# Designed miniproteins, single chains, continued (5), part 17

Each design is a single chain, and the fold is of that chain. pLDDT is the mean over its residues in the fold that is shown.

## One batch from the design tools (miniprotein)

Design m16599
Fold by ESMFold2-Fast:
Structure m16599 (fold): chain A 62 residues (1-62)
Amino acid sequence: MMNLEAEREAYKKLKENVDKLTEEQLIKIAKDILLKAGYSEEKAERIAKAMVKEILEQKKLS
């Protein structure tokens, strides 16, 4: 079961905070949003790590 709204909220908060927080803190924020939306711990962690990796790679490219 996918919750695209929760994933978009997580991504938005990561974008807002990418310059202000560490990679570990960004993963924690995204994971917390996904867990509250009903994702399993394993799935929330996997998706959070993937989102943070993508955002950090985009920042390096810009």
Scores: mean pLDDT 80

Design m16600
Fold by ESMFold2-Fast:
Structure m16600 (fold): chain A 61 residues (1-61)
Amino acid sequence: MKGDLYRVKEDVVMVGAELHTLKKGDIVEVLKEYEDGNVLARSLKTGKVGLIGKDKLEKIE
C-alpha cells in the first residue's frame, strides 16, 4: 500500500469523478491530505478515488 490505511467511522459520500457512498467500517487508503481537512482517498473495496473529510476516518495502526 502506498498510503496510510483508515477506517470509515460513518456512512459518507466520497466526492470524485463520481459520487460514491462509503459504508461505516470500509477501509480506505489516504493518498493525500489537504489543508481544508479533506483527504484524497481510495476505497479498498471498490478502487474508487475521491475526497472525504478526515474527521470521518479513523487511522488503522
Scores: mean pLDDT 78

Design m16601
Fold by ESMFold2-Fast:
Structure m16601 (fold): chain A 77 residues (1-77)
Amino acid sequence: MYGEKGRELEEKNPEEAAELYIKEGEEYYKKKEYLKAAEAYEKAAELYRKLGNEEKALEAEINAGIARLIAAVENVF
């Protein structure tokens, strides 16, 4: 699964791991699995922060926040 591969990549190539988590988030978002999408984007944001890429970290954080907001709205409706 992508999660296990992502964890291995975090140690060997954290940039590739972050990109993998972004793709995972995009796929969950397409499937309307917004909580899983948010989790994947949050993992990407953490990795980008550790790499010092504040711009990509912020983008991932925003996408995670949007996904969490949509998930909260769907749970109400």
Scores: mean pLDDT 79

Design m16602
Fold by ESMFold2-Fast:
Structure m16602 (fold): chain A 70 residues (1-70)
Amino acid sequence: SDKEKVLKLLEELEKKLKEVLEEDPNDIEKQRKLIDEFEEKIQPLLEKLSSEERKEIAERYFKILQKFEE
């Protein structure tokens, strides 16, 4: 399903952000690129989701970003 594809992309984003921070926490450009690429990839998938599913995805995404804004 499209929801499962977005959830998988969120999981990959969290994993990749963790790896980048562990390798070089000062590589802000690489972190930004990962976020931008994720947002670009999910955009067409979000159009196929219900409002409720989009809200769930947004909550998971914000939670991931919050972990890395310390």
Scores: mean pLDDT 79

Design m16603
Fold by ESMFold2-Fast:
Structure m16603 (fold): chain A 63 residues (1-63)
Amino acid sequence: AEEHLQRGKELLSQGKIDEAIKHFEEALARDPENREAWRNLALAYAIKGEWDKVRELAERGLA
């Protein structure tokens, strides 16, 4: 359950942003209520400068 979340966080710390995004998306596919995964996915998109995605994810994951 948490394997993809932990791998995504590790990849973010290594600067592998696109790989991290894939793992956070997989974590959310398995557990859509995982607020930590939503937060980290938003952080990854913020690092890429994709603020439209950050806004969309915040509206869905922080409700």
Scores: mean pLDDT 79

Design m16604
Fold by ESMFold2-Fast:
Structure m16604 (fold): chain A 66 residues (1-66)
Amino acid sequence: SDVEELEKHGKKAVAALKAAGASEEDIKAVEETIKEQIRLVEEGKLSLEEAIKIVDDKAVEAIVRT
């Protein structure tokens, strides 16, 4: 399912942030973003591709701040 793929993608993004030494605050912000995108995909308000892009953009912001 799209939700399962997004959850898997989010888990990998969070693991990468932890490996890069991102702050707890930035990791938490990305985790909350993942939860919100999953909700929007479940509600049919957002595509999987759009949700992945939003998660990736948020993860990149966290990496740049590290």
Scores: mean pLDDT 84

Design m16605
Fold by ESMFold2-Fast:
Structure m16605 (fold): chain A 60 residues (1-60)
Amino acid sequence: SATYTVELPDILKAIGLALRIIGDFPDATVKVEGNTVTVTNTGDAATQAALKAELEEESK
């Protein structure tokens, strides 16, 4: 399992990221706290890598 925490510039960005992750990775658990998105995924290494890449893309 892997847990990633991403801080975004605003709440709308955080919500957008959460919706995108839920859509792309339905097996992931997503928690939104203001501008911070915490995602936990228990899938395979490839799924975890794709999730991490998605989170890093949105954090910029």
Scores: mean pLDDT 73

Design m16606
Fold by ESMFold2-Fast:
Structure m16606 (fold): chain A 81 residues (1-81)
Amino acid sequence: MEISKVLEEVREKLKPEIEKAKEEAKNQKELDKLVSEAIDKVLEEYREKLKEAIERAPPTSELSFEEEIDLSMARMMLSAT
């Protein structure tokens, strides 16, 4: 499903950004700030793609249980940005 693919892309993009934040941060406060900025940046980049994937999703009655979870997660991510 398109939403599941977009969520995997977001996860893959976040992994190196979080690792970079861990390497650059000298203390916990700086780590929290860098991680927050990385998350905001990735979600902003994928906001339109997530929105389109949600719009193109089949009705919930036609989705598998796993696909319904992915759709809910995509909606939550869109609401966070």
Scores: mean pLDDT 74

Design m16607
Fold by ESMFold2-Fast:
Structure m16607 (fold): chain A 113 residues (1-113)
Amino acid sequence: MAGGGNPHKVDLEWSEEEKLIDTMAAAAKERGLSGDEINAYKALAVATALAIEGRAKSVENIARALPNPEFREALLELAKLAGESKEKIREKTAEIMRKLGASEEFVEEIKKL
């Protein structure tokens, strides 16, 4: 069924976010993770990029859309770091990745971005 609707709501400066999302998804796929797990890491990548840009409210909106309360709380903590150093935000993202069950090699691969 071809349900109508062109998902082009985002037609702004998402190129860097796309790179982070694609790299996160590719790394998760290489590790044999499920589609649901890949989607969780993609959401974390988007939240991380927005936090680096200082967009706390956008990170909070992503967090509140998530059904998993632990993951939601983790992203709300990430939102509190919005506008702080990239190093602090990347470190918090690494902690959240480990909480999602990511291996240390996976975490290191993403930290190199």
Scores: mean pLDDT 75

Design m16608
Fold by ESMFold2-Fast:
Structure m16608 (fold): chain A 66 residues (1-66)
Amino acid sequence: MLSDEEALKAAEGALNGAKYALETGDKAVARSALHEAKRVLEESDNEEARKLAEEAIKLAQEALSQ
């Protein structure tokens, strides 16, 4: 299980990666962001981290669909 601090950091990283992938079309970064965001949802019960991870998943999926 991730600590709250680790989960928030991972979720923020995933969200930033997903945004980068959307801007650049980098599907490898999009896949990495999607994987990390899903890991946060599996390993953390922190509400803020889960919210950020869900947003990261949405943006990463959008990047992958382009």
Scores: mean pLDDT 85

Design m16609
Fold by ESMFold2-Fast:
Structure m16609 (fold): chain A 87 residues (1-87)
Amino acid sequence: SEKIRELQEELRRLVDELRRLLLEEYPEELEKYMKENGLKSVEELTAQDLVDLALRLGEQGDEEAKALAEKIRKLREEIEKLLKEEL
């Protein structure tokens, strides 16, 4: 489905934006998270890892990180719904 492909491309862009934001604003929190989860690089962080971290940072007052994480969550839910509707 073309619609699913377009949503997956948008998801990739938003995940990359969030990864960049966290690297620029929260490098120490990323390093801590990676160490706690045995990850060697930022590229090993899943979309779920980035969302979970960003939502926690949002509770500490980062509205941009929270907003981006919520957009990613909603888009992932929409993609899953469409994939289930095609089966």
Scores: mean pLDDT 81

Design m16610
Fold by ESMFold2-Fast:
Structure m16610 (fold): chain A 68 residues (1-68)
Amino acid sequence: CSCTLTVLNETRVTLTCSETCTLTTSSNVQLKKGEKVELSIDQLLSAELVVNGSKYPITTVVTKIEYV
């Protein structure tokens, strides 16, 4: 997966992925292709991306960072 991270402020970000991906966090967040999910920085740091049964740190799939 390739995801874009949009920085909203010091504590919150938005993730959008080009493919359907599952985020494993304590909040059980699911992200479909083109869908935006808002996360706290703490949630982002603990998140794992699951693609076809394999786990990846979320930082390895962030290909673009945007600031608002």
Scores: mean pLDDT 69

Design m16611
Fold by ESMFold2-Fast:
Structure m16611 (fold): chain A 64 residues (1-64)
Amino acid sequence: MLSPEQGIAFAEKLEEAGADKELVDILKDVASTQPIDKETLIEGVSEATGIPKEEVEKLVEEAL
């Protein structure tokens, strides 16, 4: 389970990596409103960006 702080940190890392600001803002909002498990975050980002889930998982682990 990711804390809101971890979810926000991941969103900031995505922004640093050049992710779309709108996606970053959505991730911050979701992270602040409910607990997010790592698998749910990976699935959501993969669907929003079109990046394969395996690559998103690597980014999550590198960012957190």
Scores: mean pLDDT 71

Design m16612
Fold by ESMFold2-Fast:
Structure m16612 (fold): chain A 60 residues (1-60)
Amino acid sequence: SEELIEEIAERLKREYGLSEEEAREIAETAVSLGERGFLSEDQIRPFAEMLAEAEVRYRL
């Protein structure tokens, strides 16, 4: 849902310092996988955080 995408993107921007575009892309990917049944609802946020950590790590 759009609300979940926005919630996750805002968290990723605050906690990982990602740009709006990057945070939203990661959030959309995680939510899309959940909506398609590849992730349970409880896995969506942890998966988005894993992608954000990888993004930040590979920028260094």
Scores: mean pLDDT 83

Design m16613
Fold by ESMFold2-Fast:
Structure m16613 (fold): chain A 88 residues (1-88)
Amino acid sequence: SEAEEYLEKGKKYLEEEKYEEAAKYFKKAIELNPENAEAWTNLGVALLKLKKYEEALEAFKKALELNPENIGARSALDEAEELIEKEK
């Protein structure tokens, strides 16, 4: 599907450390399939790398709402919360 193609492009940009491009494609994947927990988790990771901690936190919360057993999203959410606290 087009959503899966955007998710794959986002993941490739994430591997290349092109975080703005990665976030753009993950957002496109979410627009087509908002219930894709993997797209929300990967969006959070890209946003975290961009130091957009509050936006990353919201993305990880969405991922956990869709898949509460996602250990990766839970760990990343905890990291984002710690980074928000340190920046205050």
Scores: mean pLDDT 85

Design m16614
Fold by ESMFold2-Fast:
Structure m16614 (fold): chain A 62 residues (1-62)
Amino acid sequence: LTPAQELEVEAGVLYIKAAVDLVHARKLLENAKTEEDIKQAEEDIRRANGYVAEAERLLAQA
């Protein structure tokens, strides 16, 4: 793989991680029974946003 392709693959993995966290957050919010469930969903969304930002940074260098 070229260095650019390696960055693209790493960015792809980060997008998948973000998608997994967003799906988990959505399920928590749909079935939220406690304030802790809502707080966990908010944390999953924040983490997902971090993965997207890092993926975009890597793609800018590719």
Scores: mean pLDDT 83

Design m16615
Fold by ESMFold2-Fast:
Structure m16615 (fold): chain A 87 residues (1-87)
Amino acid sequence: MEEKTKELIEKARKLADSLPSPEVQAAARRVIDLAESIKNPETRIKVLEKLIEALEKYKDASDFDQVVALTLVEIYAAIAKIDEERK
């Protein structure tokens, strides 16, 4: 699972850095940072997969729509982190 997490983080960072908007890049980096703070590897992978999906699906959308999509992934990641702390 460590290799899979690393591959997804690298893919997500590469996708985020390819985007022209600094605000979209910042939103993606917040999700990556939050995912890296999640201790459960399956949960981290799910968050990173959702981030990559959002980055690819909304790559041609407006900066506003991209930030909204990434904010929804950030909320999902925050909930997942809270849930892993509550057995």
Scores: mean pLDDT 80

Design m16616
Fold by ESMFold2-Fast:
Structure m16616 (fold): chain A 75 residues (1-75)
Amino acid sequence: MEAVERAEQGLEEMEELAKKVSDDKREALLKQIEQGRSMLEQAVAAGNPKGAEQAYEMIEKALENVKQALEGEKK
């Protein structure tokens, strides 16, 4: 499923960003990554395309929030 592949790419990008954030923010980000991955895996195992789409949207929003937080750190 294309949504699953895109969500997995988003999770990988978040993991790379986690290596570049401060330790306390990294812990929060890793928790969001784990939550997103868990939701995605559960939806795939259940054959639930709506659940996979929801997991992808959550991962996308989390990734955007992380990017915004990193941008804010430069100010």
Scores: mean pLDDT 75

Design m16617
Fold by ESMFold2-Fast:
Structure m16617 (fold): chain A 66 residues (1-66)
Amino acid sequence: SKEKIDEFVEAAKNKDKEKIIEIASTLSDEELAAAIGRLPLSDAEKVQVMKMPNNKEKGEKVVELL
């Protein structure tokens, strides 16, 4: 949902590592891709995130890059 996407983006803005990983695990693949697209990461960093095998590991990669 848009609400969960917005919640993920807000957690990333606050650098709330635990919440980023938690929310990432609850999003669909399409929702998480949309959320990652809204983060202040470079295109190369976004590609690194999207290469991770599941949504939890994508969230963990976002935490590494913030």
Scores: mean pLDDT 85

Design m16618
Fold by ESMFold2-Fast:
Structure m16618 (fold): chain A 66 residues (1-66)
Amino acid sequence: MTRAVISGLSTEKAIGLALAAIGTPGNTARVVGDGTVEIVSTENPEAAREIARAGEALGGRAEVSG
């Protein structure tokens, strides 16, 4: 299980990132607050890291654990 928390996004970018993450099997995504998304990958640790990189490319700050 790998967890990524991406903060510093706009609300629209956070929602878009969460929807993109949910589109991948084994991922759950939650908008935790304005501009913050938590993603958990249960099947593929690389999926959470890939979404974290996408969040950073959108101007966010990512923290990955797991």
Scores: mean pLDDT 80

Design m16619
Fold by ESMFold2-Fast:
Structure m16619 (fold): chain A 80 residues (1-80)
Amino acid sequence: SILDLEEQLSQIVDQLSPQDQQKLANVIINGVRQGLTDEIRKAIEEAIKLHQQQNLSPSQFVDKFIELYYKYKEEALKKK
């Protein structure tokens, strides 16, 4: 079966340490509060793709998501 993004993200999150779960949650919450929901979604989608293609560990997934999110955030803010 094909899982949606929320189901795929949930499976990765279940393998994270409590520290990495909190780190991921804080970035998502802060991004949503700043109105950057599209940038968060794009970063999650790309990080999941890289996780599947490059066999990233769960902690490497979190680091890649944060890297991609800040990249997309900077691009979005420069267009305003």
Scores: mean pLDDT 82

Design m16620
Fold by ESMFold2-Fast:
Structure m16620 (fold): chain A 69 residues (1-69)
Amino acid sequence: AEELVKKAREALENGDFETAVKYAEEAIKKDPENIEAYRILAAAYSRLGDREKANEWFKKAKELERRRQ
């Protein structure tokens, strides 16, 4: 899961937002509590212009953060 998160982050940094979405989704499937994967997915959708999906994933990331505090 962490390896997929790293690949998703690298794709996001390189401007390959579709690849970032794919790796982040795979990371979430392996580890549904991986907050970093949700954050990357939200950022990637935001950069793709899909504000609704970006907001859904940001909301999920924030929910997981609150559970960890």
Scores: mean pLDDT 81

Design m16621
Fold by ESMFold2-Fast:
Structure m16621 (fold): chain A 89 residues (1-89)
Amino acid sequence: MTEEQKKKLTELVKKALADPGITIKLDGNTVTITHSDDPKSKSIAGELARLFLEIEGVKVEQDGNTITITFLDTPDGKEALALVKEVLA
């Protein structure tokens, strides 16, 4: 991952955690983001999905209001997962 990607990921995850319309659940190497239909929550979740899609070793799947992020066993995937775990701690 680039330093810019790490910074932006940290900022967006914190922003999502601060939003009452967004729920983030971590289970192993998978993060599930569920957002409300509120435009603000939808925008934040969309920005997170777009950022994760730019990271090598991260799989992003979107189904309605649910975004599933899977971190692969790659250097960038492990680093992204570690950053998300740190912010969620």
Scores: mean pLDDT 83

Design m16622
Fold by ESMFold2-Fast:
Structure m16622 (fold): chain A 87 residues (1-87)
Amino acid sequence: MMEKRIEELQKKYKLSKERALLRLRIALALKYIGVAFLAELLGDEELAKEYVEKAKEALKLEDLEELDKLLEEVNEKEKELEARLKA
């Protein structure tokens, strides 16, 4: 599946494998930092620290399918925290 995912990203974005991987790592890390910031605004310092550590780990990931799945999961978490902040 990783090979097929790399091919899909290369076709969609006209990127090399290395650039697709770097782009997803950066996107995931930035999303985790965004979630950490929202958690800090909610007063949840422990959750904020957890997501800063997740951002560091995101930059080490080499599996494009794992990166894509984690991006979907962090987008849902971001929506959850935004909803709590608006309440």
Scores: mean pLDDT 78

Design m16623
Fold by ESMFold2-Fast:
Structure m16623 (fold): chain A 66 residues (1-66)
Amino acid sequence: VKKIEVHADPALDAEEIKKAAENFIKGQNGQPDLEALARGLGARFGARVEVELKPDGTLIITATAL
C-alpha cells in the first residue's frame, strides 16, 4: 500500500480511521488482508466499512456510520 484515502461519514473521525488502518497495515507481513481490515475498522468505529485497493497502490476506505 502506497497511499491511504479515507472517505468517511461526517459523524465519523476520518483521521482516526486512517491512523487505525495505518497501524493495521504495519502489523501485516506482505499484502494486507483487506477483509480483515474492513471488519476490524467496522467493529472498532461502529461503521459499515468498504475497502478497495487501486492498481496504483492507493487504498480507499469508505466508512458509513451505523
Scores: mean pLDDT 77

Design m16624
Fold by ESMFold2-Fast:
Structure m16624 (fold): chain A 60 residues (1-60)
Amino acid sequence: MKTLVQEFKNLYTAIGAALAIIGEVPEAKVKVEGNTVTVTTSDNPEDIKKAEEILERHRG
């Protein structure tokens, strides 16, 4: 199990990233706390890579 944590500039960006992960990485668990998104995914490299790419895409 892999945990990814990313802080965003505002709540809207954080929510956008969380929704994208829910839609594109269905096995992941997502938690939003303020401007921080925590993603817990399987140890599957493809799921980890997708989650990282989504978080990066929403960061800027």
Scores: mean pLDDT 80

Design m16625
Fold by ESMFold2-Fast:
Structure m16625 (fold): chain A 67 residues (1-67)
Amino acid sequence: MKLSPGEQLRAAGALVSLGATVPPTEEQLKEALERAKDLSIAEAMDLIEKAGLSQAEVREIGLALNK
């Protein structure tokens, strides 16, 4: 299943808030997808920026979410 860019960003923000590994585990992905429903894109981007994730790390998370 292919997630939209907005869904990927929200899920990435949720993963960061959970202290998830990069790449994240399937359990971390499931929990992040549930939390992502309550996050706006702006909130998710703020979480990613505050965590100091590189563009490459954000991409790795996005790829894991689309498995």
Scores: mean pLDDT 73

Design m16626
Fold by ESMFold2-Fast:
Order: sequence, then structure tokens, then C-alpha cells
Structure m16626 (fold): chain A 100 residues (1-100)
Amino acid sequence: VKALVTIEGVETLTREDVEEILAIAEETGARVVGVLAHNISEEAKELLEQRGIRYAVLPDSNSLTIVVEAPNEEQARAAGAALEAWAAERGKKAYVTILP
């Protein structure tokens, strides 16, 4: 089961952002499998590559989309909610979509 978390108004995904996102997913029993962002720092790209996480740059969008994978729908929802809370703490609007 996958959750897509789309966060609006993220200009650059930093290494520190990736470290926090990975920690949140791990705490909820999920794994980050993909990232789509307007811009990604070189240090963030290196960390994503070391962790085997796919990424893409979307220059026409100011959003960040995080793709997490979990063993079941309940854990996918928990991971999505935790990442939504992380975005809210930063004053950002987020949307969560659960995929089977």
C-alpha cells in the first residue's frame, strides 16, 4: 500500500528536510520510495540515492510530493497523517492520497 503526500509551497527540498521525512516515515512503519520536488539540493539528492529512493525535479510546480510504502492501509494512512502534520508545523498545506 502507498500514500502520496503533496505539500504546497516547498521551493527547495534540503538534506535536513529529507532526514526529517525519513525519520517520520520510519516511526510510522513506512518507507519513503519516491520524491518529486520543484528543486532538490545536491546534498538531498546524495542522501536519496544512498537510501535507494527515486526522485524527480518538477520545475513547473512549487509542490513536494512524497511517496511512502507501508505493509497495510492503516500504516499508510498513519504515515500520511504524520507527514501532513510535519507540513502543518511549517505552515504548509498538504494532501494525502492512499493507493492500493
Scores: mean pLDDT 84

Design m16627
Fold by ESMFold2-Fast:
Structure m16627 (fold): chain A 80 residues (1-80)
Amino acid sequence: SKAEEIAKRAGEKVKEAVEKSKGDPKKLYELVKEALIKEGLSEEDAERVARSAATLVELGYSAEEVSSAVYVAVLHLLEK
């Protein structure tokens, strides 16, 4: 589905963003927010998901774990 395709791309971009941010939650927040807005999410939804991703990185979750969490969040938002 279109939602699955967008969620997959969002997850892939977030994984890249986690690697580029080198554990900086603020930089990750900015990169994830930008990526999600480019995928067509509203600014409000992009901010919420980006904040969650930044929190997970701050708590020590891996790039793959954060990517998976964003995939699920984006899929849920787009299927409603």
Scores: mean pLDDT 84

Design m16628
Fold by ESMFold2-Fast:
Structure m16628 (fold): chain A 102 residues (1-102)
Amino acid sequence: SEAVDAFIKRLTEKAEKIAASSSDVEEALRQLASHAALLVDILAQELNWSEEQRFLLKSAVGEVFLEAAKEAKENPDLPLEELFKEIIERVREVLEELLKKF
């Protein structure tokens, strides 16, 4: 999906900038999560999605970041770049699954 690829490209570009400048994992996760939420709002506007569709995607993406925060606490030696890569892969899966249903 072109929409999924564009979303993931934008999220990846932001993740690279955050990883290069951040020394705090919790703040880095918060910044990337905020950017992901903004990208959901942009995607919903571009595709003329309902409030329900937008809410479902935001909730699913939010859950990915909550799981990532838990993983970071359980594995404090995990590099931020690798954590972000895992987040991006999970967000792609969420987008592909929801776009097939909508």
Scores: mean pLDDT 86

Design m16629
Fold by ESMFold2-Fast:
Structure m16629 (fold): chain A 84 residues (1-84)
Amino acid sequence: SLEEKIKEIFDKANELARKVIREAGEQASKVDDPEEKRRLANKAVAEALRIIGDALDYIFVLEGKIELTPQTEEALKRFEEKLK
């Protein structure tokens, strides 16, 4: 069903976002420079937000709320690539 597919997309996006944050935390723990820690944190937050944004675009396309444009197609492709 559509609801089951939406749930799978949300669950996968949350899993991937948490993995990005966890891995960045592990990398940050190995560096002493506060600026480098901040850079790693900012990069991880940006990547996690992109994952969530791409998942939302996918859901909105599935619900017929937004048109499939080159921009939304790129977002769907990015999210699908992270599923592999």
Scores: mean pLDDT 81

Design m16630
Fold by ESMFold2-Fast:
Structure m16630 (fold): chain A 61 residues (1-61)
Amino acid sequence: HMTEEQKKLLEEIRKILNDDSVSKEDGIKAIAAMLVVENSDDQEEAIRIAKETIEEIKKRK
C-alpha cells in the first residue's frame, strides 16, 4: 500500500510531466523517480531520491 508521502510525490511528478516548460531530460528524471518509488524495496531511500529529483527540477524552472 502506498503511503501518503508516496502519493504526494507521485502527484508532484505528474505535475512536472504535464508542465510544458520542463526539459525532456528533467521529464526522464521524473519518470525514473516515479519508477523508483513504485518498484523499490527500500521505500525510505526511494522517497529521498524522488524528493531530491523533484527539488532539482523545480530549481531549474
Scores: mean pLDDT 75

Design m16631
Fold by ESMFold2-Fast:
Structure m16631 (fold): chain A 61 residues (1-61)
Amino acid sequence: PAERLRKLAEEHDRVPREQAIEALKDVPNAEFLVKAFDRDGDGYLDREEVEALIRALEQLK
């Protein structure tokens, strides 16, 4: 899951929320996690938000 998010962040300056959720479809509560890390609430995750989400996922397993 984390690898897919990292690739999306490298290909896009802002990752659409739905694409981030799809990258995490194997993760329980993926929609909630993506929403929590969308700090601006604009439906996109910037690079810093994606990095924070990846780090959280790698610590939570």
Scores: mean pLDDT 74

Design m16632
Fold by ESMFold2-Fast:
Structure m16632 (fold): chain A 107 residues (1-107)
Amino acid sequence: MVQLTQSPSSLTAKVGEKVVLNATASEAVGTAVDWFRQRPGEAPELLISNASTRAPGVDSRFSGSGSGTNYTLTISEVQPEDEAVYYTQSYAQEEVSYGQGTQLTVV
């Protein structure tokens, strides 16, 4: 099973800042990495699929990049509603794996 490690585990940003979230896969998974946002008490919402494809309706402030083992989610012009836990999911090798999450706090 692929292990996804997200870094940092938590970060704090001010409204209007740019933040970068990272994920590393234990083995090469190509572009088979999705990014989700989960607000407290809500189901996870898909933001980015296949490492770099924004989901329908997702703001252009969110961008994904990466291939192989290293993946990045960039959030530009952080807004209060961006306060959430961000998770990675890999679907390589007919197995689903999840990262531990990165908590974003907005002040």
Scores: mean pLDDT 85

Design m16633
Fold by ESMFold2-Fast:
Structure m16633 (fold): chain A 80 residues (1-80)
Amino acid sequence: MEEAIEKLKSDDPEVRLDAAFELLQSENKEDRILGAKTLAELLKDPDPEVVSRAIAGLIYALGDEDEEVRKALIESVKKL
């Protein structure tokens, strides 16, 4: 997961997307929150393919077992 966190610093939105999806699959709630927040930020990307993949990841994260993950996602989208 530290490797995924380092990938979030990439200038390449595809690398950040891949890292966010890795974080969403973490057993650690804080990692999944970080992944959801990253996907919400990627909704601002000018590439429609990046935005489409980010939307898919956010839909997946809405089904997370932890209410805190779902709340973090909603708050991140509201700040866009």
Scores: mean pLDDT 81

Design m16634
Fold by ESMFold2-Fast:
Structure m16634 (fold): chain A 80 residues (1-80)
Amino acid sequence: EVEEEAERLVEALKRALESGQEDMYLGLIKRYYEKKFGKEVADKIVELLQKAVDALRNGDEETALEYARKAVELIKEAEK
């Protein structure tokens, strides 16, 4: 279900970007995953999501979805 979770994540990032709160949203995600999985994994997740946000700023929703899928896959791998 990586695709469905990635699609939900892209929609959340789009909403954050439309409200000008993308940096705050990414900061909350970083803190959540840093506590759960540690700084190294959290930094990788946020790096992928930042690339997704950058793609959305350019209107490249397909590239944003690819980075969101990578972030979801990393989260699922870290939960094992």
Scores: mean pLDDT 85

Design m16635
Fold by ESMFold2-Fast:
Structure m16635 (fold): chain A 73 residues (1-73)
Amino acid sequence: MTISEEELNYEIARALILMALAVARIAIENGADVEEEIEEAERIIEKVLSTIEDEEKREELRAEARERLEELR
């Protein structure tokens, strides 16, 4: 099995997005402002998504991230 550069970049992007979401969740659980943490996570997620060249995979990952962000509310 060989991982393409595109697939590797996608997996790294997904991991970074999940990390940003985890950081936001931990901050909220420790009394941080919910809306401020969501806004910061959205900002990080959009920056990470901009590194994905495959539009289809970018939109799939954006949809996953959006659903997970909504769970933080």
Scores: mean pLDDT 81

